# Designed miniproteins, single chains, part 6

Each design is a single chain, and the fold is of that chain. pLDDT is the mean over its residues in the fold that is shown.

## One batch from the design tools (miniprotein)

Design m180
Fold by ESMFold2-Fast:
Structure m180 (fold): chain A 89 residues (1-89)
Amino acid sequence: MVREEAKEKGAELVKKMEEAKSVEEILKVIEETVEALKEMAYELALEETGNEEEAKKFAEELKKWLEKELKERRKEIEEEARRYLEERK
C-alpha cells in the first residue's frame, strides 16, 4: 500500500538525514526525497485518474518543478545544510 511504503521510505530518509555528516550527504538525501515524492505522486495520480500516462506526466512535472526549485535555491540550501550540521555538533 502506497501509504505504508511512503512511511517506510520517509523513515529511511530521516535516518539518512540524521546520519549525514556533510553538505553533500544532505543534498543526496534531498535528491532521494524528491524521487520518493515523485513515486508517491505517481501512485496517487494513478488512483485518482486511472490513467498511467497522465499519472506519469504529473509525477514527472512535479519532479522537474522540485528540481528547478532546488537548483534556483541551491546556495541557500547549502548554507542551511551547513548551519544544520554545525548545530548538530
Scores: mean pLDDT 78

Design m181
Fold by ESMFold2-Fast:
Parts: C-alpha cells; sequence; structure tokens
Structure m181 (fold): chain A 73 residues (1-73)
C-alpha cells in the first residue's frame, strides 16, 4: 500500500546516502528526502525515475539503493 511504498522509498534513499561520498549525489538524495519545491536537476530526475521504477517493480530498499548508485556512476 502507500505506506509501504513511502517506507521503502525513505529506506532506499537513506541506504544510498550511507553508501555514497559524491557531493552532487548526496545533495540530490537530500533534496528528494526533503520534498523540495525547487526545480529538479537532471541528476535528481534520474534518481527519482530509478526510485519510482524500483518501487513499482516491488524491489527491496537495498535493491533500489543499488540501482540508484549504479545510475549515478
Amino acid sequence: GPDDLQRRAREALEIALARTSDPAVIAALRSLQRLSSAPMTPLQRRIEAVLLRGLLAGLSAEEIADRILAATA
């Protein structure tokens, strides 16, 4: 349900943040966590697309985090 999607989204972003040292990726992930009203960067749009695709595919937070990091390399 929606609560499960929100929880997995939050967990995936937290795992990705813990596993990256790239300042641009960190900034993009933190902006997504804050639901910022600022215009999305291309990197933020890419991360959001990977996140949404993984959530809809029923992937775990860890699998989604792996795919986010792969997409930002």
Scores: mean pLDDT 82

Design m182
Fold by ESMFold2-Fast:
Structure m182 (fold): chain A 66 residues (1-66)
Amino acid sequence: SELTQKVIDAVEKGNYEEAKKIVLEAVREGKVDVIDLMNIYKELTKKGHGKEGLVIVSEGLSLLLK
C-alpha cells in the first residue's frame, strides 16, 4: 500500500521519527488495523529493518488497543 511504502522509505532513510509519526497518525485517523500494522512489520523485516519495525509497530498497537 502507499502507506506501507511511505513508512519503508522513511525507515530506509534513517528517519525513524517520521516513520513512527506516519503510523501513529494513520492509527488515530482509523486508517489502519492490527492486520495492517503486522503487514508493515513484515515488510520492514524483509528489508532488514525488523528492530526498527518492532518499535514502530509496538507503539502503533499500543495506541490502537486503547
Scores: mean pLDDT 85

Design m183
Fold by ESMFold2-Fast:
Structure m183 (fold): chain A 70 residues (1-70)
Amino acid sequence: SEAEEIRQGIRNAKELPPKYLLERGEITEEEAEEILADDEKLRELAEKLLPGEGKEGFEKLLELEEELKK
């Protein structure tokens, strides 16, 4: 179940930025779902929250997610 734990960690990491904004009332629940469904929007949000690092971090996260789809 190591792969399942890693996959859950990736899902949690992807959900954190839109969840954080949703809890603060900065975005709607519908907007949060749209961001979660769109990797480009997730990358843009990550870059907005962590300028210079967020986009690169999420790119690596997506690469790891693809590796685990075996």
Scores: mean pLDDT 74

Design m184
Fold by ESMFold2-Fast:
Structure m184 (fold): chain A 94 residues (1-94)
Amino acid sequence: SEDEARVQAYIEKKKEELEKLKEELKKENPEWSEEEINEKVIEKVKEEAKKIAEEAIKSGEITEEKIEELKAQAPHVSLTTAIANYKLYLEAVK
């Protein structure tokens, strides 16, 4: 369906963004190991996700009901990351 195509496009876009970030860190820090680069990518993604989540909560774009739903759907993902991903998803499908 169109919704499935949009979801897939969103997933692919996020994968490309993460890969670009990883390549940029490798270029800027050629002395870092792959493990160090991966840790920095995770750290930066978590920081950006936290900002997006805080903004979404403050603006009221994400309700408490949706927060509970996100916790249930992705229990292995941090709540802030799940909220940030959902906000970006909403922007992509609107």
Scores: mean pLDDT 67

Design m185
Fold by ESMFold2-Fast:
Structure m185 (fold): chain A 60 residues (1-60)
Amino acid sequence: SKRDDLELKLLVLTLVRNAMEFVLEEYGDRMPPDLVARERASLEATRAEIERLQKEIEKL
């Protein structure tokens, strides 16, 4: 169903967010600054998509 598909996508993105946060927290100081900036931007985009999906699910 559409709800199940959205909930699965939300689960996957939540795991991706958690992994990105972990990598930046544990290894960010060992990464090139430009790569850190790009990964932080990706993390922000992932967080925004999670919020969008949560709102979409609430409307179903």
Scores: mean pLDDT 88

Design m186
Fold by ESMFold2-Fast:
Structure m186 (fold): chain A 83 residues (1-83)
Amino acid sequence: MLEEQIQIAERAAEPLAERIERVMARGHELAQAGEKLEEVEEAQKVLGEAQKELAELIEAGTLTEEKAYEILKKAIEEAEKKL
C-alpha cells in the first residue's frame, strides 16, 4: 500500500532529520548571500535525484527502511560535502 511505503520513507528520515534541516538551512543561507551558488545547485541536484529514486521505489512498492535510509544518508552526505 502506498501509505505504508511513505511511512517507511518518513521513519528512515527520522535519524537524519537534524542533518536534513542543517543542509537545507545552509543551502538557503548561501543562496541568499550569493555564495557557492554552483555548489548549492549541485547539492539541490543530488537531493532531487534522491527524492526521485525514493518516489520510484514508493510507487513500485519495493522501498525498504534500510534502502530509504541508505539513499537519504548518501544524498545528505554528498550535499554536506558540497556546502
Scores: mean pLDDT 81

Design m187
Fold by ESMFold2-Fast:
Structure m187 (fold): chain A 70 residues (1-70)
Amino acid sequence: SMLEELLKEGKEQLDELIKEGFSAEEIENYSNLQLKTLEEKYKEFGDERLKELAEKLQQIKDEKIAEVKA
């Protein structure tokens, strides 16, 4: 589905940032900007899939940052 493709892309983008040596703080800041954009689009379009995408990406972000810090 489109939602699954977007989640995969988001996860791959975070993995690339980690491989390139970005810090946990830099990854957090980048991810927060992406999540804000999704929240703004949800308010504009009212599509619940955008809200679900943002919530799932938030969880992936938190997991990836925890892995970097471990």
Scores: mean pLDDT 80

Design m188
Fold by ESMFold2-Fast:
Structure m188 (fold): chain A 85 residues (1-85)
Amino acid sequence: MEKKIEEIKKKIEELAKELEPFVKELAEKVKNNELNELEKKAIEYLKKAVAYGYKAEKTKKYEEYLPKMLEYLEKAKELEEEIKK
């Protein structure tokens, strides 16, 4: 079971790194009030991912919360690809 959590953590780290430029772009658009509906949805998914990551660290229930964090990061990545078309 711990091996699966290590794999999920690695996927989260890799995906978070890939999303970093997109997160910076969204943060700049938030400051300028330039968000479209897809960008607002991406921010919602990113906030949920961060919230689940925080819950995992505070509760130590990694097996419960890290898969949810990964799910929302993957949803944010799908929206990034749609927005950048």
Scores: mean pLDDT 83

Design m189
Fold by ESMFold2-Fast:
Formats: sequence, structure tokens, C-alpha cells
Structure m189 (fold): chain A 85 residues (1-85)
Amino acid sequence: SMEDLREAARLLGEIALRALRENPEAAAEVEAFEARLQELADAGEASLESFRELLRELLRRLRRIAEERGDEELLELIRRAEEAL
């Protein structure tokens, strides 16, 4: 639902804030996601579907980083965001 997608977007904000504070590798992935989303917007190709798919891919990459670093707090945020999608 749109409400679930909004919750996923809110959790993305929490993920981004944690990444900026604690995890430079995760922060770089969030930055790449934001750049790709902006590229689609500039091309007039941004949609809720493309946002959802890009967010799913970001969460997959972030999960691997969090698992490798043992970042349990980041893993929990990712799990909650995936459940909201």
C-alpha cells in the first residue's frame, strides 16, 4: 500500500542517518541510490514502481554490508523496511 511505501521511505531515512554516523560503505550505497533516483527524475522516468525496485536493490546491498560488519541495528532497520515494501 501507499502507507507501507511511506513507512519504507521513513525507515530509509533512519538507515541513511545511521550509515552517515557509523558505516561509510553503507552511506556510499545510499548516496548511489539517491543519485540513480535523481537521474530517473531528471529523465522524466521516475515512478513509484521504479522507486520501489531501486529501494529493494539498495536494501539487498545494505543487508550484505550489515551482515559482513555485524551491524545488528542496521540489519533490523533493513528487515523492517523490507517488510514495509
Scores: mean pLDDT 86

Design m190
Fold by ESMFold2-Fast:
Order: sequence, then C-alpha cells, then structure tokens
Structure m190 (fold): chain A 60 residues (1-60)
Amino acid sequence: SKTFTASSPSDISIGLAYILKGILGDAVDVSVKGQTLTITADDDPTVLKMAEQVASLANA
C-alpha cells in the first residue's frame, strides 16, 4: 500500500477523498485527523493513480 497526505485540505478535497472511498471500497482508506487528510491506497496502478490525483488536488 501507499499513503498520500494533505495538510489543511479544503472541504471539497475531503469530500472527493470520501467519494473515492465510496467508489473503490476497501482498496482505499481515508482518514481526517485534525487538519490532515490521509489516503492509503492498495498497490493497484488504477487505485494508486486515482488516490494520487485526489491528494494532488488536496495539496493544490
């Protein structure tokens, strides 16, 4: 698995991360602690690419 992290993500970015969890189920884990968003993704190329895109938006 690979972990992506965003500090102080927007509410939209958090929403997108949870939508990703809804689409991919157990292939991703999404956690918000304080002001940090964490997305953990399985080592599947499609899952990793989707998680990376959401994390990139959260860090923009």
Scores: mean pLDDT 80

Design m191
Fold by ESMFold2-Fast:
Order: sequence, then C-alpha cells, then structure tokens
Structure m191 (fold): chain A 71 residues (1-71)
Amino acid sequence: DERERLQQGLETLIREFRRLGKLDKENRALYEQKASELEAALSSSVDELRAKYVEALGFLTFMKMLIEEKK
C-alpha cells in the first residue's frame, strides 16, 4: 500500500532529522522543525504524504551538500 510505504518513509526521515539535529548544533532547530512537520503529516492524505516526503528528501540532500562544503 502506497500510504503505508510513505508513512514508513516519513518515520525514517523523522528519525534521521532528529539524529542530525543532535550532531549539527547550528541547524538543530531546522531539523527539529522538519521532524515535527513530518510527524503532524503522518495522518494526512496520500497526496500530502507524497508532498512532504519529496520536500523532506530535498531538504536532506541540501543539508548533506552543505556539510560536504565544510573543509
């Protein structure tokens, strides 16, 4: 079921954002905001779950790129 897979994906991203927030003090508030937003979306429609999943992946990719720029 697409909904179930999206919910599992969001739960994985929530855990990852909370983990990264503990490691990256400068961006902790942003990671915690994103995690809370995803938690709130877990009971939403499939369309909303897809939108949140794509947005969260984009944010994670951007943050990883920023970390790679630190020499």
Scores: mean pLDDT 81

Design m192
Fold by ESMFold2-Fast:
Structure m192 (fold): chain A 100 residues (1-100)
Amino acid sequence: MDEHLRRFIDHALAAAEEVIARGKASPDPAHREEAERAEARLAELRAQDPDALIERIKEEIEENGREATLESAREAAERFRDTSPLLAAAAEHLAEAVEL
């Protein structure tokens, strides 16, 4: 379980970095400003203890329900399959963590 949640976090953060890099390269000033705000938020998430993040995610899974989380993770994996392989992989690891 914890290994899959750690992989979920790693892939989700990597996907966020790709989106931020793309936004920063955008010719649209609004997209660049949004990317800069997202970069600051990502830096705060990366500064947190990974074990504390895993425990927080477990709390959210129990709060939202395991079955609902599993269904949402599977839907996300399918939705992002063609657009973001990293987000799809993150969703697959979340589904595996909930199933175990």
Scores: mean pLDDT 79

Design m193
Fold by ESMFold2-Fast:
Structure m193 (fold): chain A 63 residues (1-63)
Amino acid sequence: SGLSEETIKKAKEIALELLKKNPSLTYSEIVSAVAKELGISKKTLLKKSGLSARDLVEYIFKS
C-alpha cells in the first residue's frame, strides 16, 4: 500500500469508531467515511492504496 503508517493508524481509528456506531457498515461505506475524515475522495484513497475497498479495510485492521 502507498499509504503512510500515520495515515493507516488514523484510518484504523476512524474505522473502529464507525463500526462501534454501526457494525453493519459495508467495506465501501467504511472507505467512503474514512476518506471523508481524511479530507480526500474515496477514489483518491483507493488509488493511493492500490487496493479494493475490501482489501484496504482488511489491510488497515491487520496493521
Scores: mean pLDDT 81

Design m194
Fold by ESMFold2-Fast:
Structure m194 (fold): chain A 90 residues (1-90)
Amino acid sequence: SEEIKEVEELIKETLEKAEAFYKEYAPKLSEENQKKLEKALEEFKSKMKEIVEKAKKGEITPEEALKAAQEAWEKFVEEVNEIILEERKK
């Protein structure tokens, strides 16, 4: 499906962005905040994998998958911003 390909492409791009952010920022954080960032990234990757698998199985529509992927990305960005703010207080 062309729509499923669009979902897979969006998820691939956002996963690459999340991984790039982790590689750039994790070495600059305290050990505690590095672990928080690792957990946030792992949860984001797991959620994206779940969305792709559900879309491929037809358990959710491609439109629902795109919305879920966008919401997962927004949650990840929010968690990242909280970690950065916590680091700056130290």
Scores: mean pLDDT 85

Design m195
Fold by ESMFold2-Fast:
Structure m195 (fold): chain A 90 residues (1-90)
Amino acid sequence: MEEEIKKLEEEAKKKRELAEKYRKAAEEAREASEENKKKAEESDEVKSAAYYSASNINEVGAEVSEELAKKYEEEAKELEEKAEKLKKEL
């Protein structure tokens, strides 16, 4: 059953890598949101509305990426716990 443990650990590693990728995407989206908000403050009323809209879209994008990161972190933890339990039974 060593092969099953290795498979669970490899899948957990891939889920951790996906979580890291989405964590980074969330950070970049938040930075874009803040930059758009700053641009809105520097712009006329018409352009300001467009920049606030873009800021809100980036903020939603950050929330979605953060949710996906948490999902993959939970999946990785479940796989890691299964691998550890299997190791204790051997």
Scores: mean pLDDT 84

Design m196
Fold by ESMFold2-Fast:
Structure m196 (fold): chain A 88 residues (1-88)
Amino acid sequence: AKVYTATLGLDGSVEADEGLKAEVLEPPRFLGEAAVVKLTVEETGKVAVVKVNTLTGEVVVLEADPGVEVSAELSADRKTVTITVTIE
């Protein structure tokens, strides 16, 4: 399995590992609102679209191509959420 990460900030900014494209489709308008993020694995073209709560790290997968798994974890300082994309 290949694993990629993206980091989402409280302001809706996103940074992704090389080989993963992360696009914020809907940024959070206030603290505790979920951001909608599109994740594309460049070598395969596989896509997932997720809602991520920037205060809790809770993720809801809206769409995912077969073999794409997405999880999220809130950072220890609670300033960012790490989104993990796994390709099986």
Scores: mean pLDDT 81

Design m197
Fold by ESMFold2-Fast:
Order: C-alpha cells, then structure tokens, then sequence
Structure m197 (fold): chain A 81 residues (1-81)
C-alpha cells in the first residue's frame, strides 16, 4: 500500500509541477509576449502533465480512498478538457 501511494504521489507531483510551470509561463507570455522558447516549453510541459496525470490516475484506481487519487483523476480530466 505505501509503495503504491508513493508512486501515485510521485507521478501526481510531476503532473502538478508541470501544470504550475505551464501556468507561470502562460502568465508571463500573456504579460510580456510569448517567445518561441516559451511556446516550446509550454508544449513540452503540457505533454509531461498529460502523461504523468494519466499514469497517476491509473495507479490511483488501486487506492481510491486516498485524496491524492481524487486529485490525480481531476488533473487527468483537466488536461484532457
């Protein structure tokens, strides 16, 4: 149980980290104007978020009562929406 929980937390942390970095870059691009480097990094972070969120959601099925599982599913749905 603890190992599966740590794996969900790790993958979810990666997804959240990518989400937050992308949000910051989008805010900077809106304020200062997007550079090609920013656009490429945003795209990369979006893909990383989607992959990590999906992997976390798949693992979350094994620990459905954990609040991290609910967050992992929310992250996966948010990126696909």
Amino acid sequence: MEKARREVEEKLARAISALLKRAVLLAEARRYGPTPEMEEEIRRLEEEERRAAREAAELAEKVPDDPWSALALSEAASVEA
Scores: mean pLDDT 71

Design m198
Fold by ESMFold2-Fast:
Structure m198 (fold): chain A 84 residues (1-84)
Amino acid sequence: SYVEQILRLIEEARRAIEEGDVEKAIRYLRELLLVASAGFPDRAFEIQKMVDEIIEALREGDYEKALELLRRLEEYIRQLAEEQ
């Protein structure tokens, strides 16, 4: 399932942020975008925007904001799963 793959990548990114490994978190988020583009092409723009905001927060060192935005992305993906 694309949903299961994306949720796994969100969890991996969350762990990387908690470990302070920003580059690892960004790699998981970029992998997430590739999976999302394949699984939800009609939602790719919204997901891209959300991921870009998370990456920006990470690059600014605002890990609290990055984790909050990551939670919102997870909620959005879970809602997409319910609409299928």
Scores: mean pLDDT 88

Design m199
Fold by ESMFold2-Fast:
Structure m199 (fold): chain A 84 residues (1-84)
Amino acid sequence: SQQELLDKAIAAASEAARALKAGDVAAGLTHLNEALRYLEQLPESEYVRRAKEALRRAIEAAKAGDLAAALEHVELAGKYLLAE
């Protein structure tokens, strides 16, 4: 269901934040990409669109080694998904 995809995206984003806080960039990137893939299967609302944009920014920041920026973007994505 759409709710199951949303819940999986939220869970993946939460795991990404946990990994990034631990300094595990590889695990963080894996979970960020999982969250993005779940959201790509949902109909695109404004909040889903903004969450995907925030997750893409988090992926870019994590690849650059900017874990603080990556975490800010993941937290922003989570706020959009909870507002859905």
Scores: mean pLDDT 88

Design m200
Fold by ESMFold2-Fast:
Structure m200 (fold): chain A 90 residues (1-90)
Amino acid sequence: SARREMLLELARLVAEVNEKMLKTKDGDTASIQELMDEFKRKMEELIAKSDANMAAVIQASGQDVIDDMERLRKEGLGGRKVVATVRLLP
């Protein structure tokens, strides 16, 4: 139950950031940085609520999303979803 709820919350956070990323444009480096900072804060909050084993899984999955957003930011590519995948099935 708790594990399923944490993974669903992570999936929800990824869906929210992807919705906002699709609204950015090429060259929107500042907007992408703001979305990265927001996602990172929300991930840190989720990790703080998790046990050590679940925290490690959430951290690894969340870092993949952050790394993909940083790539898009550095390349100046807006209007795109992150390609990093999170397990969306409970």
Scores: mean pLDDT 78

Design m201
Fold by ESMFold2-Fast:
Structure m201 (fold): chain A 77 residues (1-77)
Amino acid sequence: MNAPGGVLMVTGMTLVLAQVARQSGPTPELVKALESGAKTLEMLLELLGDSMPEEVRKRAREAIELARRVVEEARRS
């Protein structure tokens, strides 16, 4: 299976959820969704990283970092 499309879709969803959490406040449901998205992207990078273009890997890592930041901000609330 060609990984770029699936990884970009999960990356985009994770970024949208992070943006919603930052603008509207992180709810428990958004925090769980962000943790799930970040974990899924981490697993995809570990499993398929060598088969992905560097641009796709970079975007996925950026989404993971943003999701982790939002989750950490939520834990301080």
Scores: mean pLDDT 78

Design m202
Fold by ESMFold2-Fast:
Structure m202 (fold): chain A 74 residues (1-74)
Amino acid sequence: SPSEKELEQEIVLSLVRMIRSIFRHTSTPSPEELQEMRRLLERLLARARELGAEEAVREAEEAIAEIEEKLAEL
């Protein structure tokens, strides 16, 4: 149903934002923590694309890029 899809889109976006916030507010992330956050975001990105959740897709892609840049510095 539309309401179920809309709720799932909101949940996916909320989870992306939560992970992004954790990343941005973690002063000393380990490589393992960064890799786990990336894997979670990649799964959320895949689901966001399936749902057509445009905002969640954009925010997940941005978050993944930020984490990949940080991993490249380690």
Scores: mean pLDDT 88

Design m203
Fold by ESMFold2-Fast:
Structure m203 (fold): chain A 89 residues (1-89)
Amino acid sequence: TKVIGKVVELKEEDGKAIAEAEVEVNTENDSVEAFSVNAGDKPLPNVEITRVGNKVIVRATMPTEEANKILADQGSDKLSIKLVVKDTS
């Protein structure tokens, strides 16, 4: 199991906050089904995962109010995300 940390800036569109992160994975050994995307110890809501070759784009969409609570819990104006990738090798 691999843990990848990312710090991302939230984008606000139409009352929604969007967090997007790009990670590089071995698509032969790592599955999108093995991804877990958390802010601290809590999973992010409405996570979409798109795989492009050896890259995975993770996009989480949430109400702005929910995003503000997560940022307050982290004590930051940027979202700290942990991606957990299952290594099957």
Scores: mean pLDDT 68

Design m204
Fold by ESMFold2-Fast:
Structure m204 (fold): chain A 95 residues (1-95)
Amino acid sequence: SSAEEEKKYAYDVFKRALELEEEGKLEEVLKETRELNDYDGELNLVQKIIELLEAYYNNKLSLEEIRKKMEELELPKPWIEGILEALEEYEKEKK
């Protein structure tokens, strides 16, 4: 996929994850992630991203701090930008 397609995909996925947290369904996503750990050792990265989203939801991290942590996790740039746009739009909606 192009960088723009990857960015849009990350935006859509994480925007939905934030909506699931609002609905109290994020625990189901975390459960599925844990189940998949038996087949893909890299799913520990997904768990860390979800923990960052929870920290943002609880106002523990700023957008700048989240960007730095995602860079430390070595996420592709398009993914970082997509996730940050999702968080920014979510914040605008919730004020």
Scores: mean pLDDT 69

Design m205
Fold by ESMFold2-Fast:
Structure m205 (fold): chain A 87 residues (1-87)
Amino acid sequence: MEEKLKELIKLAEEAIEAVKKKDYETAKKILDQMAELLSEIAPYLSEEELKALMAAYTRAAHAIDQKDEEKAIAYLKEFIKLVEKIL
């Protein structure tokens, strides 16, 4: 579980770097990996933790789809902070 939470942080950081480079295709692929990992850890999270992570993920995904660099980075940073609280 802890290793999977650390992997989520690493993926979110990689997504931020892709967004900074305006590589939205790579950012989307990383978000798909994050979604897969979230589904794997979901049974081990509280309902509140899962809801918060899914909300931050959904906001980040939408911002990336809109190519909104500033919002995408902000929501990905929020996602990282939420994962850190669970660790």
Scores: mean pLDDT 88

Design m206
Fold by ESMFold2-Fast:
Structure m206 (fold): chain A 89 residues (1-89)
Amino acid sequence: MEELSEAERRVLAALYEKGPITPFELAEIGRKLGLSPDEIAEAVRRLVEKGLVEFDPETQQLRLTEKGREYAKQLPDELIEEVRKAIEE
């Protein structure tokens, strides 16, 4: 598995829990997780570079690739729960 930053792991967890979402929705979830807009943008850029996340220009949404989904399944349950609470609040 690729070594990911804390911000990258949280972005993957958000996309795994929520499904495809706009960059705006992701930034709002990131804010609730204590991440700045710049940290979210950098995390997304790195995840796209790594082939774990892709942007769909037809829907204007970010989504997990197959590789991204396999990685996200292996994230700690505690991290998934943290992100789920941020999505629900």
Scores: mean pLDDT 81

Design m207
Fold by ESMFold2-Fast:
Structure m207 (fold): chain A 101 residues (1-101)
Amino acid sequence: DQQGQQYYQLGQQYFNQGDYRSSIRYYRQSIRLSTDPQLRSQSLYNLGLSYYRLGNYGLSAGSFQRSNSLVPSPDSLRNLSQSYRRMGLQDLSDRYLRLAR
């Protein structure tokens, strides 16, 4: 799974520079090439953060949902809640915030 890890690291590099479009591209490659559920979950989580930074809240929510489905995480549920809030979906936001406890 060395290629998945390499693309994950590139995604993090570009994310840290504020280049969210490039980070999305590399996180997507990490997800495609990785067989490790932990790495796939973390790449999906960071993909969700990258979409959130670009204001694409629907794709952000979907990425956090997929991350949590692979490896359950309060952080994924909390960020899923934030994405739904940004979409004006307050009831869904409140539901996922409660699940994150």
Scores: mean pLDDT 91

Design m208
Fold by ESMFold2-Fast:
Structure m208 (fold): chain A 93 residues (1-93)
Amino acid sequence: STLSRLEELKRLEERSRKLGREIVRRLAEGMSKREDFVGQEMRLLLLALREEELAALPPSAAREEELARLRREREELERKREEALKKAQEAGK
């Protein structure tokens, strides 16, 4: 039926979006091992993707503990990003 075809199309679109996010995550994981600005940005992106995944789950003590851990890791990486940006600006002088 037309309804079944529309449901199949919606599932295909959702699968395509999920595959796109998985590809982005895989590329970010590969680049996150770099010791430069790109590596730092990719590590921040991976933390953001993990926070989104946890935010989609029902509230629990384990979820809140993991979110708090990710927040601490993000704050540390953001500090390192600011330090790297300052060094890059100094290299231009």
Scores: mean pLDDT 76

Design m209
Fold by ESMFold2-Fast:
Structure m209 (fold): chain A 91 residues (1-91)
Amino acid sequence: SEIEKAKEYILEAAKILVKNSENVLRAIGAALRAIGLIIDAEKLLEEGKREEAARLLIEAAEDLLEVAREEGIEEAIEKAKKAIEYAEEAL
């Protein structure tokens, strides 16, 4: 389940960002946006729209990757990259 792994890596990246960010409010904002996209992806999966769901997960992971790169949090960068890989496999 590539989609399940993508979701897990998105949540791991978000947790690492919130725990390690110098800009906690920015990190929380990114985490909340990612969670919102996961919720929307779950709804699409219930409708059988797997490709559309995977695209939302890529969007969530890319947003987290951008924030992680700007803050230099290497562990969050690697988790976000893994999320993108698994979400792309679901396309």
Scores: mean pLDDT 90

Design m210
Fold by ESMFold2-Fast:
Structure m210 (fold): chain A 92 residues (1-92)
Amino acid sequence: DEINELLHELVEALKNKDKEKFKEVLKKLIELAKTLKTEEEKLALAHGIASAITTAPEEYKEEFLNLTIEMLKEANLEDLAEEVEKYFKELE
């Protein structure tokens, strides 16, 4: 599953504090998000992204969360951005 492979790469970028790699991987996830047809698939992706962000060092979690929300909104995926933020708060 390409999404699961990209989520793994996202986690690695987060643990390494690699903002450029994070943005590159997230752009690929955003393009895949646009192809998802079911609410269940979109929800699973949002939860995957939120869970990935929780693996960031504590001092960087807010920065990576805010970057994610901004990039999702720029891509006109406001509903996905809201679900990422909501689920992230539930996990923390």
Scores: mean pLDDT 86

Design m211
Fold by ESMFold2-Fast:
Structure m211 (fold): chain A 74 residues (1-74)
Amino acid sequence: MEVKVTDEAEERAYQAVKAAGGTSDWHGAAGAGFAVLSGMATPEQAADALRRGGSTITPEQAKAAAEAVKEAGG
């Protein structure tokens, strides 16, 4: 399923991960949030995928990113 991405939704996801104490780039944080929100990945799977790509994020921070995307109207 494709999720409509806006710059605001991506920025909200990035800021949510940052506020929760996570470390990720803008693209990684947004991707994790959208994957979890759309049901393509569990928070655990999204966090694991980002670690393989060189970023660090917890499953809880991936959930925070998904909530931020939802609030921004994804």
Scores: mean pLDDT 71

Design m212
Fold by ESMFold2-Fast:
Structure m212 (fold): chain A 59 residues (1-59)
Amino acid sequence: SPKEKAEEYEKLAEQSTDPREQAVAYGKAARYYIEAGDLSKAKEYMKRATEAVEQAAAE
């Protein structure tokens, strides 16, 4: 389900130490949370994806 996929990508992002991998995984988690109807979590993970993109750009 979209919720299960969102949780998988959330876990992947949390396990990664690479900001590029975190950005992609948080972005995918946000997308699947939108599909699951969890807009609050989608907004939170989209914010984390943006922060990870900024960190990746600094490297």
Scores: mean pLDDT 84

Design m213
Fold by ESMFold2-Fast:
Structure m213 (fold): chain A 92 residues (1-92)
Amino acid sequence: MTIDVYGEKDGEIEHLGTLYAYTVDEAIEMMRQVLEIARERGFDKVIFKFEKMSEETRRKLSEGANALGEETGLKVEIEEKDGELIVTFDIE
């Protein structure tokens, strides 16, 4: 799956890059690594935009993102539109 990553700092959104994951577990691990780097670089938010996927894959990814939020103590917002998933983490 293709994941477009954006960082927000001081009200400005920057496209940080595109990630490629073959499994939900790989996507969650990539998100964890990006969040660590973003925190060190002083970003306020990180936004992960996932390509269109199956309902089952979206469900597992949403569950994993919420679990990652609980693990890291970060607030997570999940939005679904037209089969795409948008996951936002607040770095607080």
Scores: mean pLDDT 86

Design m214
Fold by ESMFold2-Fast:
Structure m214 (fold): chain A 119 residues (1-119)
Amino acid sequence: MQPDEKTIEALRKTVEAARALSEGKPEEAYQLADEAINLAKESPPSDIARTAAILAGAVGAMSAYLLGDKERAEELRKRTAEILGEPVEIDVSDATEEQLRKTARDIAGVAERELARLE
């Protein structure tokens, strides 16, 4: 059974967002994470859509933190919580930029593996 096209695109945008953050491009990563969350919200409910929302939400929050923008971080948290149907806490306040970029690389790998399983 193939997933919905929007779910596949949400995972693709999540990979792009995570890669952008791993390359030290938090503004680009935030925009791509925002697009991924919108695609996940428009997708039919599924474990894959929830995974895309969680991973994109994490990348977006890390990006907003590096940009010093608490309002953008809160907006992404709220939208991720809406997709999951439950409260979401994302705290990156003690992380270094190097640690956040490493986490972004790990997230990119997870999203890429999930995307590969859908073939």
Scores: mean pLDDT 79

